# Designed miniproteins, single chains, continued (2), part 29

Each design is a single chain, and the fold is of that chain. pLDDT is the mean over its residues in the fold that is shown.

## One batch from the design tools (miniprotein)

Design m5043
Fold by ESMFold2-Fast:
Structure m5043 (fold): chain A 75 residues (1-75)
Amino acid sequence: MAKEALEKALELLRRAAELFRRGAPREEIERVAAEAERYAKEAMAAAKTEEEKEEIHRKVGEAMREVAEAYEAAA
């Protein structure tokens, strides 16, 4: 369960970064980002160990950094 939710969160975060690079409407990007955050929280809730939670946090953080970089580049 956690792995499935994490993979979906990462996919959606990468999509959000791509949308920023294309100059897509903010509403579209925010919708995708909100969906990604929901899956990330689901993955965190399904995690059974601190090590698993740390891995989820790290991977989501890396993907979110890509989104932030895309946002700044598109501004």
Scores: mean pLDDT 80

Design m5044
Fold by ESMFold2-Fast:
Structure m5044 (fold): chain A 101 residues (1-101)
Amino acid sequence: SSLEEEIVEAFGLMIKSVAKIMVDNNPLSEEAKKLILEAAELYAQGVRALRVDGDRERAAELYERAAELYEEAAKLSENEKVKKDLLEQAKRLRELAEKLR
């Protein structure tokens, strides 16, 4: 394994851990929880596609899909801070996807 693969793996785990902390520490519907965790998984896959596979188009697609799921989760959230955090993450992912096209 290259050092870059190890860094990408660690970053993916960080993304998923942040999502899990949000899900575990906030009163969210089961649907919102699933959307947040799936979005984090797609985001982690996008990072791998970009950094390990060199696939900019695949990374952009995965980031856009992750952003859509974060936005859907935000619509289901009653907690204003969680909603803002999810929308900010979605915005960042859409900006990253745009730069890859």
Scores: mean pLDDT 90

Design m5045
Fold by ESMFold2-Fast:
Structure m5045 (fold): chain A 76 residues (1-76)
Amino acid sequence: MPPGLLELKEEIKKKLEEAKKYIEEGKYEEALKILKESREKLKKLKETAWAPGDEEFFDEAEKEIKELEEEIKKKM
């Protein structure tokens, strides 16, 4: 069964925290992989019907993914 909207949001949040942990550990390739997976999940979530306030979540998640990718790029 594919995950619902709430489950997808929680998965994205969990993956972002996981990516931050990998960055702190110097595991940049693993962090980039998780961020890439988070982008794909976010893209699927944005294609689903949502409440008006959910757009703020999408924008915040996308911004955080970009910031973490730039952080990794600076350290690699």
Scores: mean pLDDT 76

Design m5046
Fold by ESMFold2-Fast:
Structure m5046 (fold): chain A 70 residues (1-70)
Amino acid sequence: DDRIAELAERLEQSWQQAVQAIKQGDLQSAQQHLEEAQELLRELGRELGMSEEDIEASVEELRAELEALA
């Protein structure tokens, strides 16, 4: 399942970059990497057969988690 593995790996990388950027006060970079992570999460959710409602809820949770770190 190369597609799911690739999406999960890229999502993890983008999320870690967003977290690191927020910790450094780089809000522009944090926003860019968050947007990348959110799109990767949408693709991953679709590959996993999640509903669009569940996907968008998960996407919003990523934003909320990043805001909690700021």
Scores: mean pLDDT 85

Design m5047
Fold by ESMFold2-Fast:
Structure m5047 (fold): chain A 106 residues (1-106)
Amino acid sequence: MSELSVAVLVDPEGRTVGAVFKAIGPEALEKAREVSRGLQAGGVPVLAIVDTVEEMAEKVRELAEKYGIKITSIRIENGELVVETENSDKLGGEAAYVATGREVFE
């Protein structure tokens, strides 16, 4: 079974500054590469594809610190990355945040 997880980082000015993908299996890896190419064409400066949720968490922490996104909590629950930010209650494109998503293939 192929699995794709993504964390998208948005800075305090509402700009997408990075995306971190966890891709397990060839179908998920191909999807991650395709989405990454689209984001790169759209001007997202930092893109990473990893194979573990722990590496994903580390990259998210590093990018959040670099771009001024204040993470209040970052943890792994049931193999999924869970990220909370100081402005999570203001999610709507007007505050810095990290958005996470997961897709399972087959």
Scores: mean pLDDT 73

Design m5048
Fold by ESMFold2-Fast:
Parts: sequence; C-alpha cells; structure tokens
Structure m5048 (fold): chain A 71 residues (1-71)
Amino acid sequence: SLQKEIDEGVAALLTGVGNLLFRKGDYEGAAEMYRRALELNPESKEALLNLARALEALGRLEEAERYRALA
C-alpha cells in the first residue's frame, strides 16, 4: 500500500539520522530518532537493535534488553 511505502521510507530516513547522531555520540538524539522510526515501522529489526545499542550507551540497560528481545 502507498501508506506502508511512505511509512517505511520515512522510518528508514529517521533510522539514518539516528545512525548519524549515534556516530557523533548523541545517544539521546539517536534513541529519539529510532523511536520515531519504530512508530512508523515497528517491525524494523535494524531500528530495534540500534535503539537498544543507544539505550545501552545511556546506561538504560533494562530498557535496552527489552528492545533487543523484540528484534
């Protein structure tokens, strides 16, 4: 569907922005972008794993493990 294609495309873009922020050490900003990507594409294993990694960097270990389990 067109809506699914739009949502997946925007989610991929948000994941890319999150990856850039993560590389700069902005883990809070990265986590926010990955969460937005998951709102549009909750099945994205890449976004789930990258969110978990950002949460680990923030010391939010229990939350990180929950997202890793979903991937």
Scores: mean pLDDT 89

Design m5049
Fold by ESMFold2-Fast:
Structure m5049 (fold): chain A 94 residues (1-94)
Amino acid sequence: SKVDQLRQEAIDAARAGDVQKAIQYFKQLLDTAPDDPDYIMETLEQVIDILTSQGLFDGALELAKIGLSRIKDKKAQLRIIGLALRVIGAELDS
């Protein structure tokens, strides 16, 4: 499906260290499947973790910011804040 393709493209871009493409594909995923919060949250977490593992902390934080601006579910927002704190912790340890 288009949703599965966009998810895979976002993950592949993140693995390649291409922050801008990862952001663009994730934004397209949000536009295409706004009502699939678990799938979106799983994708966001995977992309953030991949970028963070490469030291791309600013890109990971930008993705968290985009998630917070687009995802309005309070529980999902708290999860995204937790992801952002993990990124900050990793940056401080670098």
Scores: mean pLDDT 87

Design m5050
Fold by ESMFold2-Fast:
Structure m5050 (fold): chain A 61 residues (1-61)
Amino acid sequence: SAEAEALLAEFERLAREIAEKYNIPEERLQKGIAQARALVDAGDLELLRALVELARQELAK
């Protein structure tokens, strides 16, 4: 769905910014993105929205 694609894209953007800020390894970043993709495949958009909000809060620190 368009909503799922937008949420996944936003999560990936935020996750990459967090990885840059905290020097998180690429392998760890890719694992996180793959887990978010699995939520899209499972239709768990509620959990994906929660992860996006948590990522935004982390970047606001």
Scores: mean pLDDT 85

Design m5051
Fold by ESMFold2-Fast:
Structure m5051 (fold): chain A 55 residues (1-55)
Amino acid sequence: LREEIQRLLLESASKALEVMKAYIEKAPEEEIRKLQEEAERLEKKFEELARKRKE
């Protein structure tokens, strides 16, 4: 569980950087939206695993 949480944290950070890069490069709105949705899913999974660890 700890390793999985760490992996999701790194993936979430990487995805956030991709979103920021897309904004800077003025990528199509559709592409930015997809990246944001992926980042949101990763954050939700991270929160669920972090909650299970505390229980």
Scores: mean pLDDT 76

Design m5052
Fold by ESMFold2-Fast:
Structure m5052 (fold): chain A 58 residues (1-58)
Amino acid sequence: EIRQKILEKIGEILNLIGDEIEIEMSDVSEEEKKAKIEELKEEIKKLKEEIDKLEKEL
């Protein structure tokens, strides 16, 4: 179960990276891109911290 939760969070990180690429390729303003990318980076950081906690339970 813990390994399954780790895999799910890795999948979420990969999806967020994909979103980051889409935002970079979009026609929105540079300021909007920067703000959205910073939000995505914070979400990725939180997911990495959650994975680290789950790994300690292994």
Scores: mean pLDDT 80

Design m5053
Fold by ESMFold2-Fast:
Structure m5053 (fold): chain A 52 residues (1-52)
Amino acid sequence: MLSGRERGVLTLLRLGFSQTQIAKMLDISVGTVSRHVRRIMEKLGLRSLREL
């Protein structure tokens, strides 16, 4: 199950925002966004963002 923050990051990725843009929008580091992306992919069983 995705957390609320992971769900937020996933939604923004699906809307076409880059990890850098998401970091700026959420006022967090790009490294934190990258960690959330990795967790989302692990929880959904995805190998790449192309599978979103």
Scores: mean pLDDT 79

Design m5054
Fold by ESMFold2-Fast:
Structure m5054 (fold): chain A 72 residues (1-72)
Amino acid sequence: LPEVSEAEKEAIKELLKEHGLNTLEEAEKLVEEVLALAKELYEQGKITEAQLQAVETNANKVLAYLKEQKEK
């Protein structure tokens, strides 16, 4: 799992709160949908490889944070 700093965890919490994502399942689904969309856009040539890598890196950090919250 990607290592997530305490500052990154706080940023993720605030983003999820701003978007009304109150359950871990809803947050995970949204992250997976964003990742799938980014891959599709890359295959269509609408985004660069660097943009895809940035989305994948951030998505994996959010997913790692959400998994940590589930594993009390």
Scores: mean pLDDT 73

Design m5055
Fold by ESMFold2-Fast:
Structure m5055 (fold): chain A 59 residues (1-59)
Amino acid sequence: SSELRELILRLIGLKLRKIGLELDLERETDPEKIKELEKEIEEIEEEIKELEEKIKELG
């Protein structure tokens, strides 16, 4: 279904975004920016988990 396809594309996008943030975190030296990046990564990990569960229920 189009819904399942959209969820899969969203999941791919979130995983790519997470990789980008993890690479930024590896190179960041500002403690305030490190905390922001860690928070964004945690939020994306939660979204990925929720989205993977939705995909499993629909597929």
Scores: mean pLDDT 88

Design m5056
Fold by ESMFold2-Fast:
Structure m5056 (fold): chain A 67 residues (1-67)
Amino acid sequence: SDEELIKQIEELVKEAKELIKKGEYEKAIETLNRALELAKQLSDPTIKGVAIHEIEELLKEAEEKLK
């Protein structure tokens, strides 16, 4: 269900934010890519769009830090 997916996505996003704060950018990117795959499975297009947008913003931040 979307509810179960949302819970998993929120937990992965929280982990990724903690990894970014620790400077563990490669692990953060890996975690965010897992969250993105779950977000793509969401049935509600509005919730899906919001989740993908947040994950993509965090991916951009982590990828910029690896430069």
Scores: mean pLDDT 87

Design m5057
Fold by ESMFold2-Fast:
Structure m5057 (fold): chain A 99 residues (1-99)
Amino acid sequence: MIKIDASSPEEESKLIAQGVIETAKRSAIKEVEKMKDFFPEELTKEAIELIENSTLGGIFTLVAALKEAQNVEEAKEIIEGFKSPEGEDEIVRRMFERL
């Protein structure tokens, strides 16, 4: 059990939320780094940059979509899609349909 020295429940909730987001980003970056033998370095760098600037849901969706990519061309299309707000929504929608 981790004792969090927070003076209020609001501060505790913020610290937990920050920890979750940071953990998700670190895990996502490690997953993308495992794919570096499959991806060119440029695509790996772009994916990491998107992870650092994405919401929690966006991070999980991006990593899941990249894992389903059968080749480098599909991975490029996924990364380009995430650069557009419309593309991000479409990828999120597809992932929820598969659940």
Scores: mean pLDDT 67

Design m5058
Fold by ESMFold2-Fast:
Structure m5058 (fold): chain A 70 residues (1-70)
Amino acid sequence: SAEAEEAYERGVKLLGQGDYERAIEEFKRAIAIDPNFAKAYHQLGDVLTILGRDEEASEYYAKAKELDPK
């Protein structure tokens, strides 16, 4: 949905600015709106890995792969 994509885009902008915690909040908002938003799960994995939260990151990566296996 447009609302999920907008939350995702805000997350990407915040990630580019180094605001990792706010980026996580926006990506989680995108997922809350669209639970099948594979890109948002993948971005959560990336941000959590940057923050050293590897266990949480692995769960989000697994969900991203489940939704959009390339």
Scores: mean pLDDT 86

Design m5059
Fold by ESMFold2-Fast:
Structure m5059 (fold): chain A 88 residues (1-88)
Amino acid sequence: SPIYKFLKARYKGKASDEDIKKLADKIESIKDLTSEKIIKEIEKFDKENNIEVLPMDKNSLLATVEVLYEEGKLTEEEYEILKKLIES
């Protein structure tokens, strides 16, 4: 899942893989998924898990996606999906 890969990079050392996977599954279950809906679920997760506020602006989110793609951790299709979702 591209969303799982993104969240795993974002929460490395900050949350368990099980919690990250549950968040990814929840986001992927959302009808008509937009960046605003993704941000809302991430903010809720951060609050519930007492995670320090990480950058949430589109440029910071896109930078994480670009790094994952450059590191070969995303397929071209996964990269395009994440980029479109963040820019939505």
Scores: mean pLDDT 80

Design m5060
Fold by ESMFold2-Fast:
Structure m5060 (fold): chain A 116 residues (1-116)
Amino acid sequence: SKEFEELLEKVEELVFRAQDHLVAGDLEGALRALREALEVLREAIEKFGEAAAEADPRFRLLLEALGALLGEVAWRLGREEVAREVAETMRRFRAGEISVREALEKLEEALRRLEE
């Protein structure tokens, strides 16, 4: 649907913002953009359902991009344990071992730990 596509476009913009903050060395700005992006992906699943998200290659690609960026932020903050947990989550997601919902929940948990 158009509304689902518009939510994914917002996530793409936030991924770009997170990357820009990381290039600038602004880890707080990167975390803020990542938080907003994960909230929009959560909204997409809640409004359109998990099956729609699982079937959409753009949703999956955006989730992978957010995982990679979150892992990079965790590594730069010296939170190597969180970085490894994010990397493991994304490996399992790519292998089809966990759902988009479970991957999103694990990234949301990792982000909460980084904001402590």
Scores: mean pLDDT 90

Design m5062
Fold by ESMFold2-Fast:
Structure m5062 (fold): chain A 118 residues (1-118)
Amino acid sequence: MITLTESGGGTFAEGGSVTLSFKITGDLKFVFAVGWFAQREGEPERHVAGLDMFTGETSYAPEVQGRATISYDAAKKTLYLNLNNLKKEDTAVYTGQVVTLSYPPSTAWGEGVTVTVV
């Protein structure tokens, strides 16, 4: 079983930056994609950033493109999301996601961390 331990939530200033992380525990041999989703109050959950673990290809939602960087530290088994030039609209619950190579693909989710921009 894969589990995610998330960190980096809190209250941040508009124009500042935040680094969110999640550490992956379990067998990573079949993990093919990792990423972050965000849910704002009254809105559906949205993709923020993703990383293909086999190719190293990154993906970003248009609203954070140019402000977000996703990276993975294999030695620490930790995915990082750095988000710069924070806007009040970045206030959301951010949830980590891990997708494993199965048929159909199976997904592990974190419990979410709250980011508030003031």
Scores: mean pLDDT 82

Design m5063
Fold by ESMFold2-Fast:
Structure m5063 (fold): chain A 59 residues (1-59)
Amino acid sequence: DLAAIQQRIAQLEQLLAELEEEYRKYRDVNPELARILERVIEAVRDEIAALRAQQAALS
């Protein structure tokens, strides 16, 4: 369902923005947390890319 994919992308983009803000806060003060956040950000970006590819195939 295209609408469900669009909603999921929007949710993940909001999460990504929050994670990137947290990464900016912690990168200089908590390197271990920053490394964890980098990996989570990468995973979220990969999921968004996969969903966008699926969206394009349905459009």
Scores: mean pLDDT 86

Design m5064
Fold by ESMFold2-Fast:
Structure m5064 (fold): chain A 75 residues (1-75)
Amino acid sequence: DIEEQLKRLEKGAEEVVKALEEAGKKEEARNTRDQAKKMLEEARKALEEGDYEKAKEIILELDHFLLTTYLKGMS
């Protein structure tokens, strides 16, 4: 379910941003919030247009972005 994936990623983005803020990485937190918001908006727009393939592609890109950002930020 694409809606469930988007909801999970929205929560995941909030958790990554909060972790970066708590680690004192304010610039990385801001950049992560802005990029995640943009990607979520693009994915939701694709979903509204019925472009499920594009929505899934953006979801995979965002999931990878959040994971790599968290690992790099917390190491």
Scores: mean pLDDT 86

Design m5065
Fold by ESMFold2-Fast:
Parts: structure tokens; C-alpha cells; sequence
Structure m5065 (fold): chain A 96 residues (1-96)
């Protein structure tokens, strides 16, 4: 199928403890989320905690944050979608 309208983002994921704590801080109340919902809540977490580099807003400064624990790095580039998805895959369980 050349077109998957459901995509990877339509599958439900259960956050593992580190991701669950991040989501809870931004008012996430569900037990399961799509990838798109997780990405939206991560964006809210970044804005709430003022983690964007003032010199380049695509760079997120993670040192000393729960989000830094999730990614395992001191900084993440929001343009590195593959790296973000890989980190989320390590910290969530894909549901059937």
C-alpha cells in the first residue's frame, strides 16, 4: 500500500515511567496515546519549561530535565524526527 492513512501515529502507545511523568506534567490524563498526541504533549512540555535555545528555537536544551533523561542527550534538534521517534519507541510500548 503506497498510502497508509493510519500510519505509525495512529497506533496506541502506553508510556513507560519517564515518558508518563513528562506527559502528566502537561495535563495528559490518558493511559494510552498516539505518536502524534505524544509529540504534541512533548511540545507543550518544552514550552512550559522554556527549554528552547533562544538563539535557535529548533534546538531544545535538555540538560538536567526529565526530557533529557528520555532522550539520553543534553540537546535535541526538533528537525531530527527519526531520533525523536527512536527515543519515544524506547520509552513507550506499542499496543495491539
Amino acid sequence: DDVDPSGPGAALRRPKPVLAEILKEVGATKETYTLAEILRYLGKYIEKNKLRDPKDPSIVILKGTKLGELFGVDEVDLRDIDGIIAALNKHSTLLE
Scores: mean pLDDT 77

Design m5066
Fold by ESMFold2-Fast:
Structure m5066 (fold): chain A 99 residues (1-99)
Amino acid sequence: MPSKAQILTAGVREISGLLQRLAELARGDPEAQAAVRELFDLLDEAVAALSAGDVDAAIKTLERMLEALKKALPKASPEQQEVLKEMMKVIEETIEKAK
């Protein structure tokens, strides 16, 4: 079985790919671009926590990211909603496996 740190690292890599896709879909939408910047900042916090060996801080940052995604969902286009829902699923599964 992979370690908690390995599970979180794999989750962060998958989230990063989805976030890059979301950034492309946010082009021409200043509100969506601002939300994407917040999500990149949260992802950077999670990566920093993992690099420091702080698994609990990484999980807590992913929980904050999940809240930010839930707030963004009602304002998103259908294409953006598809990516947001996939990202939420990846975060929820990553947190559950890492606990």
Scores: mean pLDDT 85

Design m5067
Fold by ESMFold2-Fast:
Structure m5067 (fold): chain A 60 residues (1-60)
Amino acid sequence: MRGYSFSDPEALGRLDEEQWREALEALRAHWGDPAAMSEALNAVLGDLAPPIEVRPVEME
């Protein structure tokens, strides 16, 4: 949350509890690498959402 933003956060709101858990685990496994986080998140989402980019945000 604090270090990253998503290009389509509304798509994440459409996930069920299990899908959200898997997406969160993928993000945590690749925390600190926005390119790897984007790839892992989109691999979990597949056809459930449009491609989502994870980008670093201002931390102050």
Scores: mean pLDDT 70

Design m5068
Fold by ESMFold2-Fast:
Order: C-alpha cells, then sequence, then structure tokens
Structure m5068 (fold): chain A 80 residues (1-80)
C-alpha cells in the first residue's frame, strides 16, 4: 500500500530531522513525497517534497534541493 509506505518514510524522516540528520531527513521526506504521489494524495506529496528540498538545502545538496522543489511544484499543480 503506497499510503502505508509514505507514512512509514515520513516517520523515519521526522526521526532523522529530530536527530539533526538533515541529509537523511531530506532523503526520507523525498521517499514519503514519492509514495504520497503514487497514492494520489497530491497535497501531502507537495508538502513532503517541499520538506525534502528544505533539508537537502540545509545539507548543502543544491541538486537534490532543486529536484525536490520541482517535484513539489508539480504535485501542487496536480492537487488543483
Amino acid sequence: DYLELAEKYREKGLELEKQGDYRGAGSYYALAGAYYLQAGNYELAAEYFRRASEYARKAGDDAAAADNRAMSEEAEKLAK
């Protein structure tokens, strides 16, 4: 179930965020966003791709930040 996978990766991202692991948090938030997208929950997909972009930027990964920002914007368009 894509929604169950999205929630699992969202929880893992939150754990890593609380530990200050920005790279790990960004990666798991991106996975959560991808699975929310597959589940058709476009609003949550946009939120978690946006969070992934923010944490990638905090980790110094400009390429991952840009990629996740683009995914967030596309998910926002699908939510309309």
Scores: mean pLDDT 89

Design m5069
Fold by ESMFold2-Fast:
Structure m5069 (fold): chain A 72 residues (1-72)
Amino acid sequence: MKFPLPADPAQLEAVAERLKKLADETGDANLYSAAAQVYKALGRKDEAIEWAKKALEVDPNNTFAKEILKEL
């Protein structure tokens, strides 16, 4: 199989929801960038861009968020 990892799309959506909730509760830029990575993996480019920008609002030096925006 070409897709042994990551988990199926339903599990990825659940992970994205949990990461967004935790990011909103904690204000942690790393959780916003992690949510953006999950949306990118799901092919949801607009949402990935939105959450990557949110990570950069919290921490302008977040390398993962910058990389996501550069690839999209």
Scores: mean pLDDT 76

Design m5070
Fold by ESMFold2-Fast:
Structure m5070 (fold): chain A 62 residues (1-62)
Amino acid sequence: VEELVQKAIEYARQGDLEKAEEYGERAVEELRREHPHLTEEQIESAREDIREKVEKALEEAE
């Protein structure tokens, strides 16, 4: 999961929106797979956290 989040952030910093969104979504899917005991609220919270990190990285992109 963390590796996918890191790749999403790296692609966002490069300005590659498509890949950043792809890896961000994959991170959420892996989180759900690895931690099936998480509630939908916890998964949605994680999705929001990933989205915020990607958005901040995009703001830093040149």
Scores: mean pLDDT 77

Design m5071
Fold by ESMFold2-Fast:
Structure m5071 (fold): chain A 103 residues (1-103)
Amino acid sequence: APTVAADAGVNEEAETATVGVRADAAVSAGATAHGEAIGADGTVVGKGTGTVGADGRAAVGLNGKEIKVGKVVEVRVTVTSKDGSTATGSGTTKFTGAAAAPG
């Protein structure tokens, strides 16, 4: 399953956060990673996409008006490969002033 970074870099004025995602490079290189950030109350606070690189890493750009530094969210990621196969992963992510690599 794809893994999600514990931290996401926030731009509050742009209402964006960038979260690191790691997927299996052998099957997911060039795939689309779709991410949703879910707040503690179960509401979606941001959504976005990224592209998985040849190394299996993606930067998923989340967009949402409730994206603010200090929020803790569940980020759920679905990676859709070119053959139509999907892999889903999730993790707890804190919105910070800097993006972090997946642990």
Scores: mean pLDDT 78

Design m5072
Fold by ESMFold2-Fast:
Structure m5072 (fold): chain A 64 residues (1-64)
Amino acid sequence: SMLSPEVEKKIQELIKQGDYEGAIKLLDEEIENIRRAQEEGLLPPEEGEKAIKELEKLKKKIEE
């Protein structure tokens, strides 16, 4: 997982509590962090795009 274990745990806890807005906000922040890492050359573009796609898919499931 491209997410830190702490962030992943926090997102799952927010979902369990019914705080879907909080979970979505953390997902958006992580997507932005991945984009920044790609731009700074800290992350290969292919890995970053794949990670973002997985996070966007999770966000969509929460919104549904």
Scores: mean pLDDT 79

Design m5073
Fold by ESMFold2-Fast:
Structure m5073 (fold): chain A 78 residues (1-78)
Amino acid sequence: MKKYTLTIIDEEEGKTYKFESEDPKEVAEKLRELAEEYRKRGEKEFAEAFEKIADYVLKGAYTGKEILELHKKEVAAK
């Protein structure tokens, strides 16, 4: 029984997005909805970032630290 607690800080706009749920699919869906909104606005790089974070949540990341560790592993595998 683990609760997902994910905090995303947009340092450029000073915005903080906080997601809390016991269901990783719920967190990932909310992140994908944000990605689509930014994609519709033409902000592709921001949309890609939210989609990538949603993928890491679905792979079992519970915190920003775990998301960063998964990202580092993927970059090192290139």
Scores: mean pLDDT 70

Design m5074
Fold by ESMFold2-Fast:
Structure m5074 (fold): chain A 61 residues (1-61)
Amino acid sequence: EEFDKEVRLALLIIQGAIAEKAGDYETAAKYYRQASEVARELGDDELAKIFEEKAKEYEKK
C-alpha cells in the first residue's frame, strides 16, 4: 500500500519536472499539487508543504 503510494509520488514528481522544463507551468502545478497530496497520505507533511508551495508558485506564472 505505502510502496504503491511512493511509486505514485515519484511518477507525479517526474511528470511535474517534465512539465516545468517544457514551460507548461499549469500542468507542472497540477502534478506538484497531486504530489503534495500523496506525500501527506504517506505522513510526510514537510514534503507535502514543499510541493504545495511549488504548485502555488507555478499557478502564479
Scores: mean pLDDT 81

Design m5075
Fold by ESMFold2-Fast:
Structure m5075 (fold): chain A 87 residues (1-87)
Amino acid sequence: MPSPLEKSVETLKELLEKMVERTKETDYPESLKEALEKLVETFKENENAPAQEILKKVREIASKMTEEELKLFEQLLAEILAEEAAA
């Protein structure tokens, strides 16, 4: 069985990739698109790294997000999670 941390990292990567695709179809702030793309790149660059190291880098990027970007992130995440629950 994958560890809970490994499963969480894999799920987060998939959600971030879906969020990036969603922002390409709709008119979202460029700063949010850039932050999401940096997060996805971090997962790709560190595919062979321990899950804890990947999460540390992800948290560093997330800590630079504004309150407005975090609200939009939460909305996108909720929409994608609702779509996955419906599937």
Scores: mean pLDDT 74

Design m5076
Fold by ESMFold2-Fast:
Structure m5076 (fold): chain A 65 residues (1-65)
Amino acid sequence: HHMKEQELKERLQKIADFLNKLAEEYRKLADQMAAEGNVRGSEIARRFADAAKKAAEKTKELIDS
């Protein structure tokens, strides 16, 4: 069904955009936490940012086929 495929792609694009936004926000949070001496918090935020970016990349690959 053509309309459902288009809706799916639109939803996945929004998810990819959201994940990229989270990756950017958590990279900034990681930098802030590192500056404050919170090494563990910085590491967790950085790993989450990397995971979110990878998820966004994979989601975009699904849209592009």
Scores: mean pLDDT 86

Design m5077
Fold by ESMFold2-Fast:
Structure m5077 (fold): chain A 60 residues (1-60)
Amino acid sequence: GEIEELVKKIIEAIKKADLKTAREYVEKLTKLLGFKNVEEAVDWLVDNYGKELQKAIDEA
């Protein structure tokens, strides 16, 4: 689905250390999920994809 595709793009951008692109996809995720701000979307990503995010950061 659209959410899963955005999460994959965020993870790929983080692996590439492309923080600008990662932020743009997190902003899209924020709007799609109806969060009030990017911080809430980041909290949601950590809660649901924390291990995958940690691996992406370690690869960056």
Scores: mean pLDDT 84

Design m5078
Fold by ESMFold2-Fast:
Structure m5078 (fold): chain A 88 residues (1-88)
Amino acid sequence: MEKIEELEKKLKENPDDAGLLALLGYELLKAGKYEEAIEYFEKAVALAPDSLEGAGALHGLALALKKQGKDEKAQAYYEEALARLEAL
């Protein structure tokens, strides 16, 4: 939780930082806050769709959806993340 607070403080100073959004998403994922993690990953993808950070956020979406039991949707995001990494 303390690391989430630190990332939220940094994000307040840099609200459109896709890397910070993805990092916060991963910390929320570790904390079991899957719905909140999904929101941050979606925002990171929207800000930087054709980037390493965007591909990382798509992978994070897949992990969060798998934790929620949404396996088909999780698989689709895994495939999209891989495709974007290959298109770098």
Scores: mean pLDDT 80

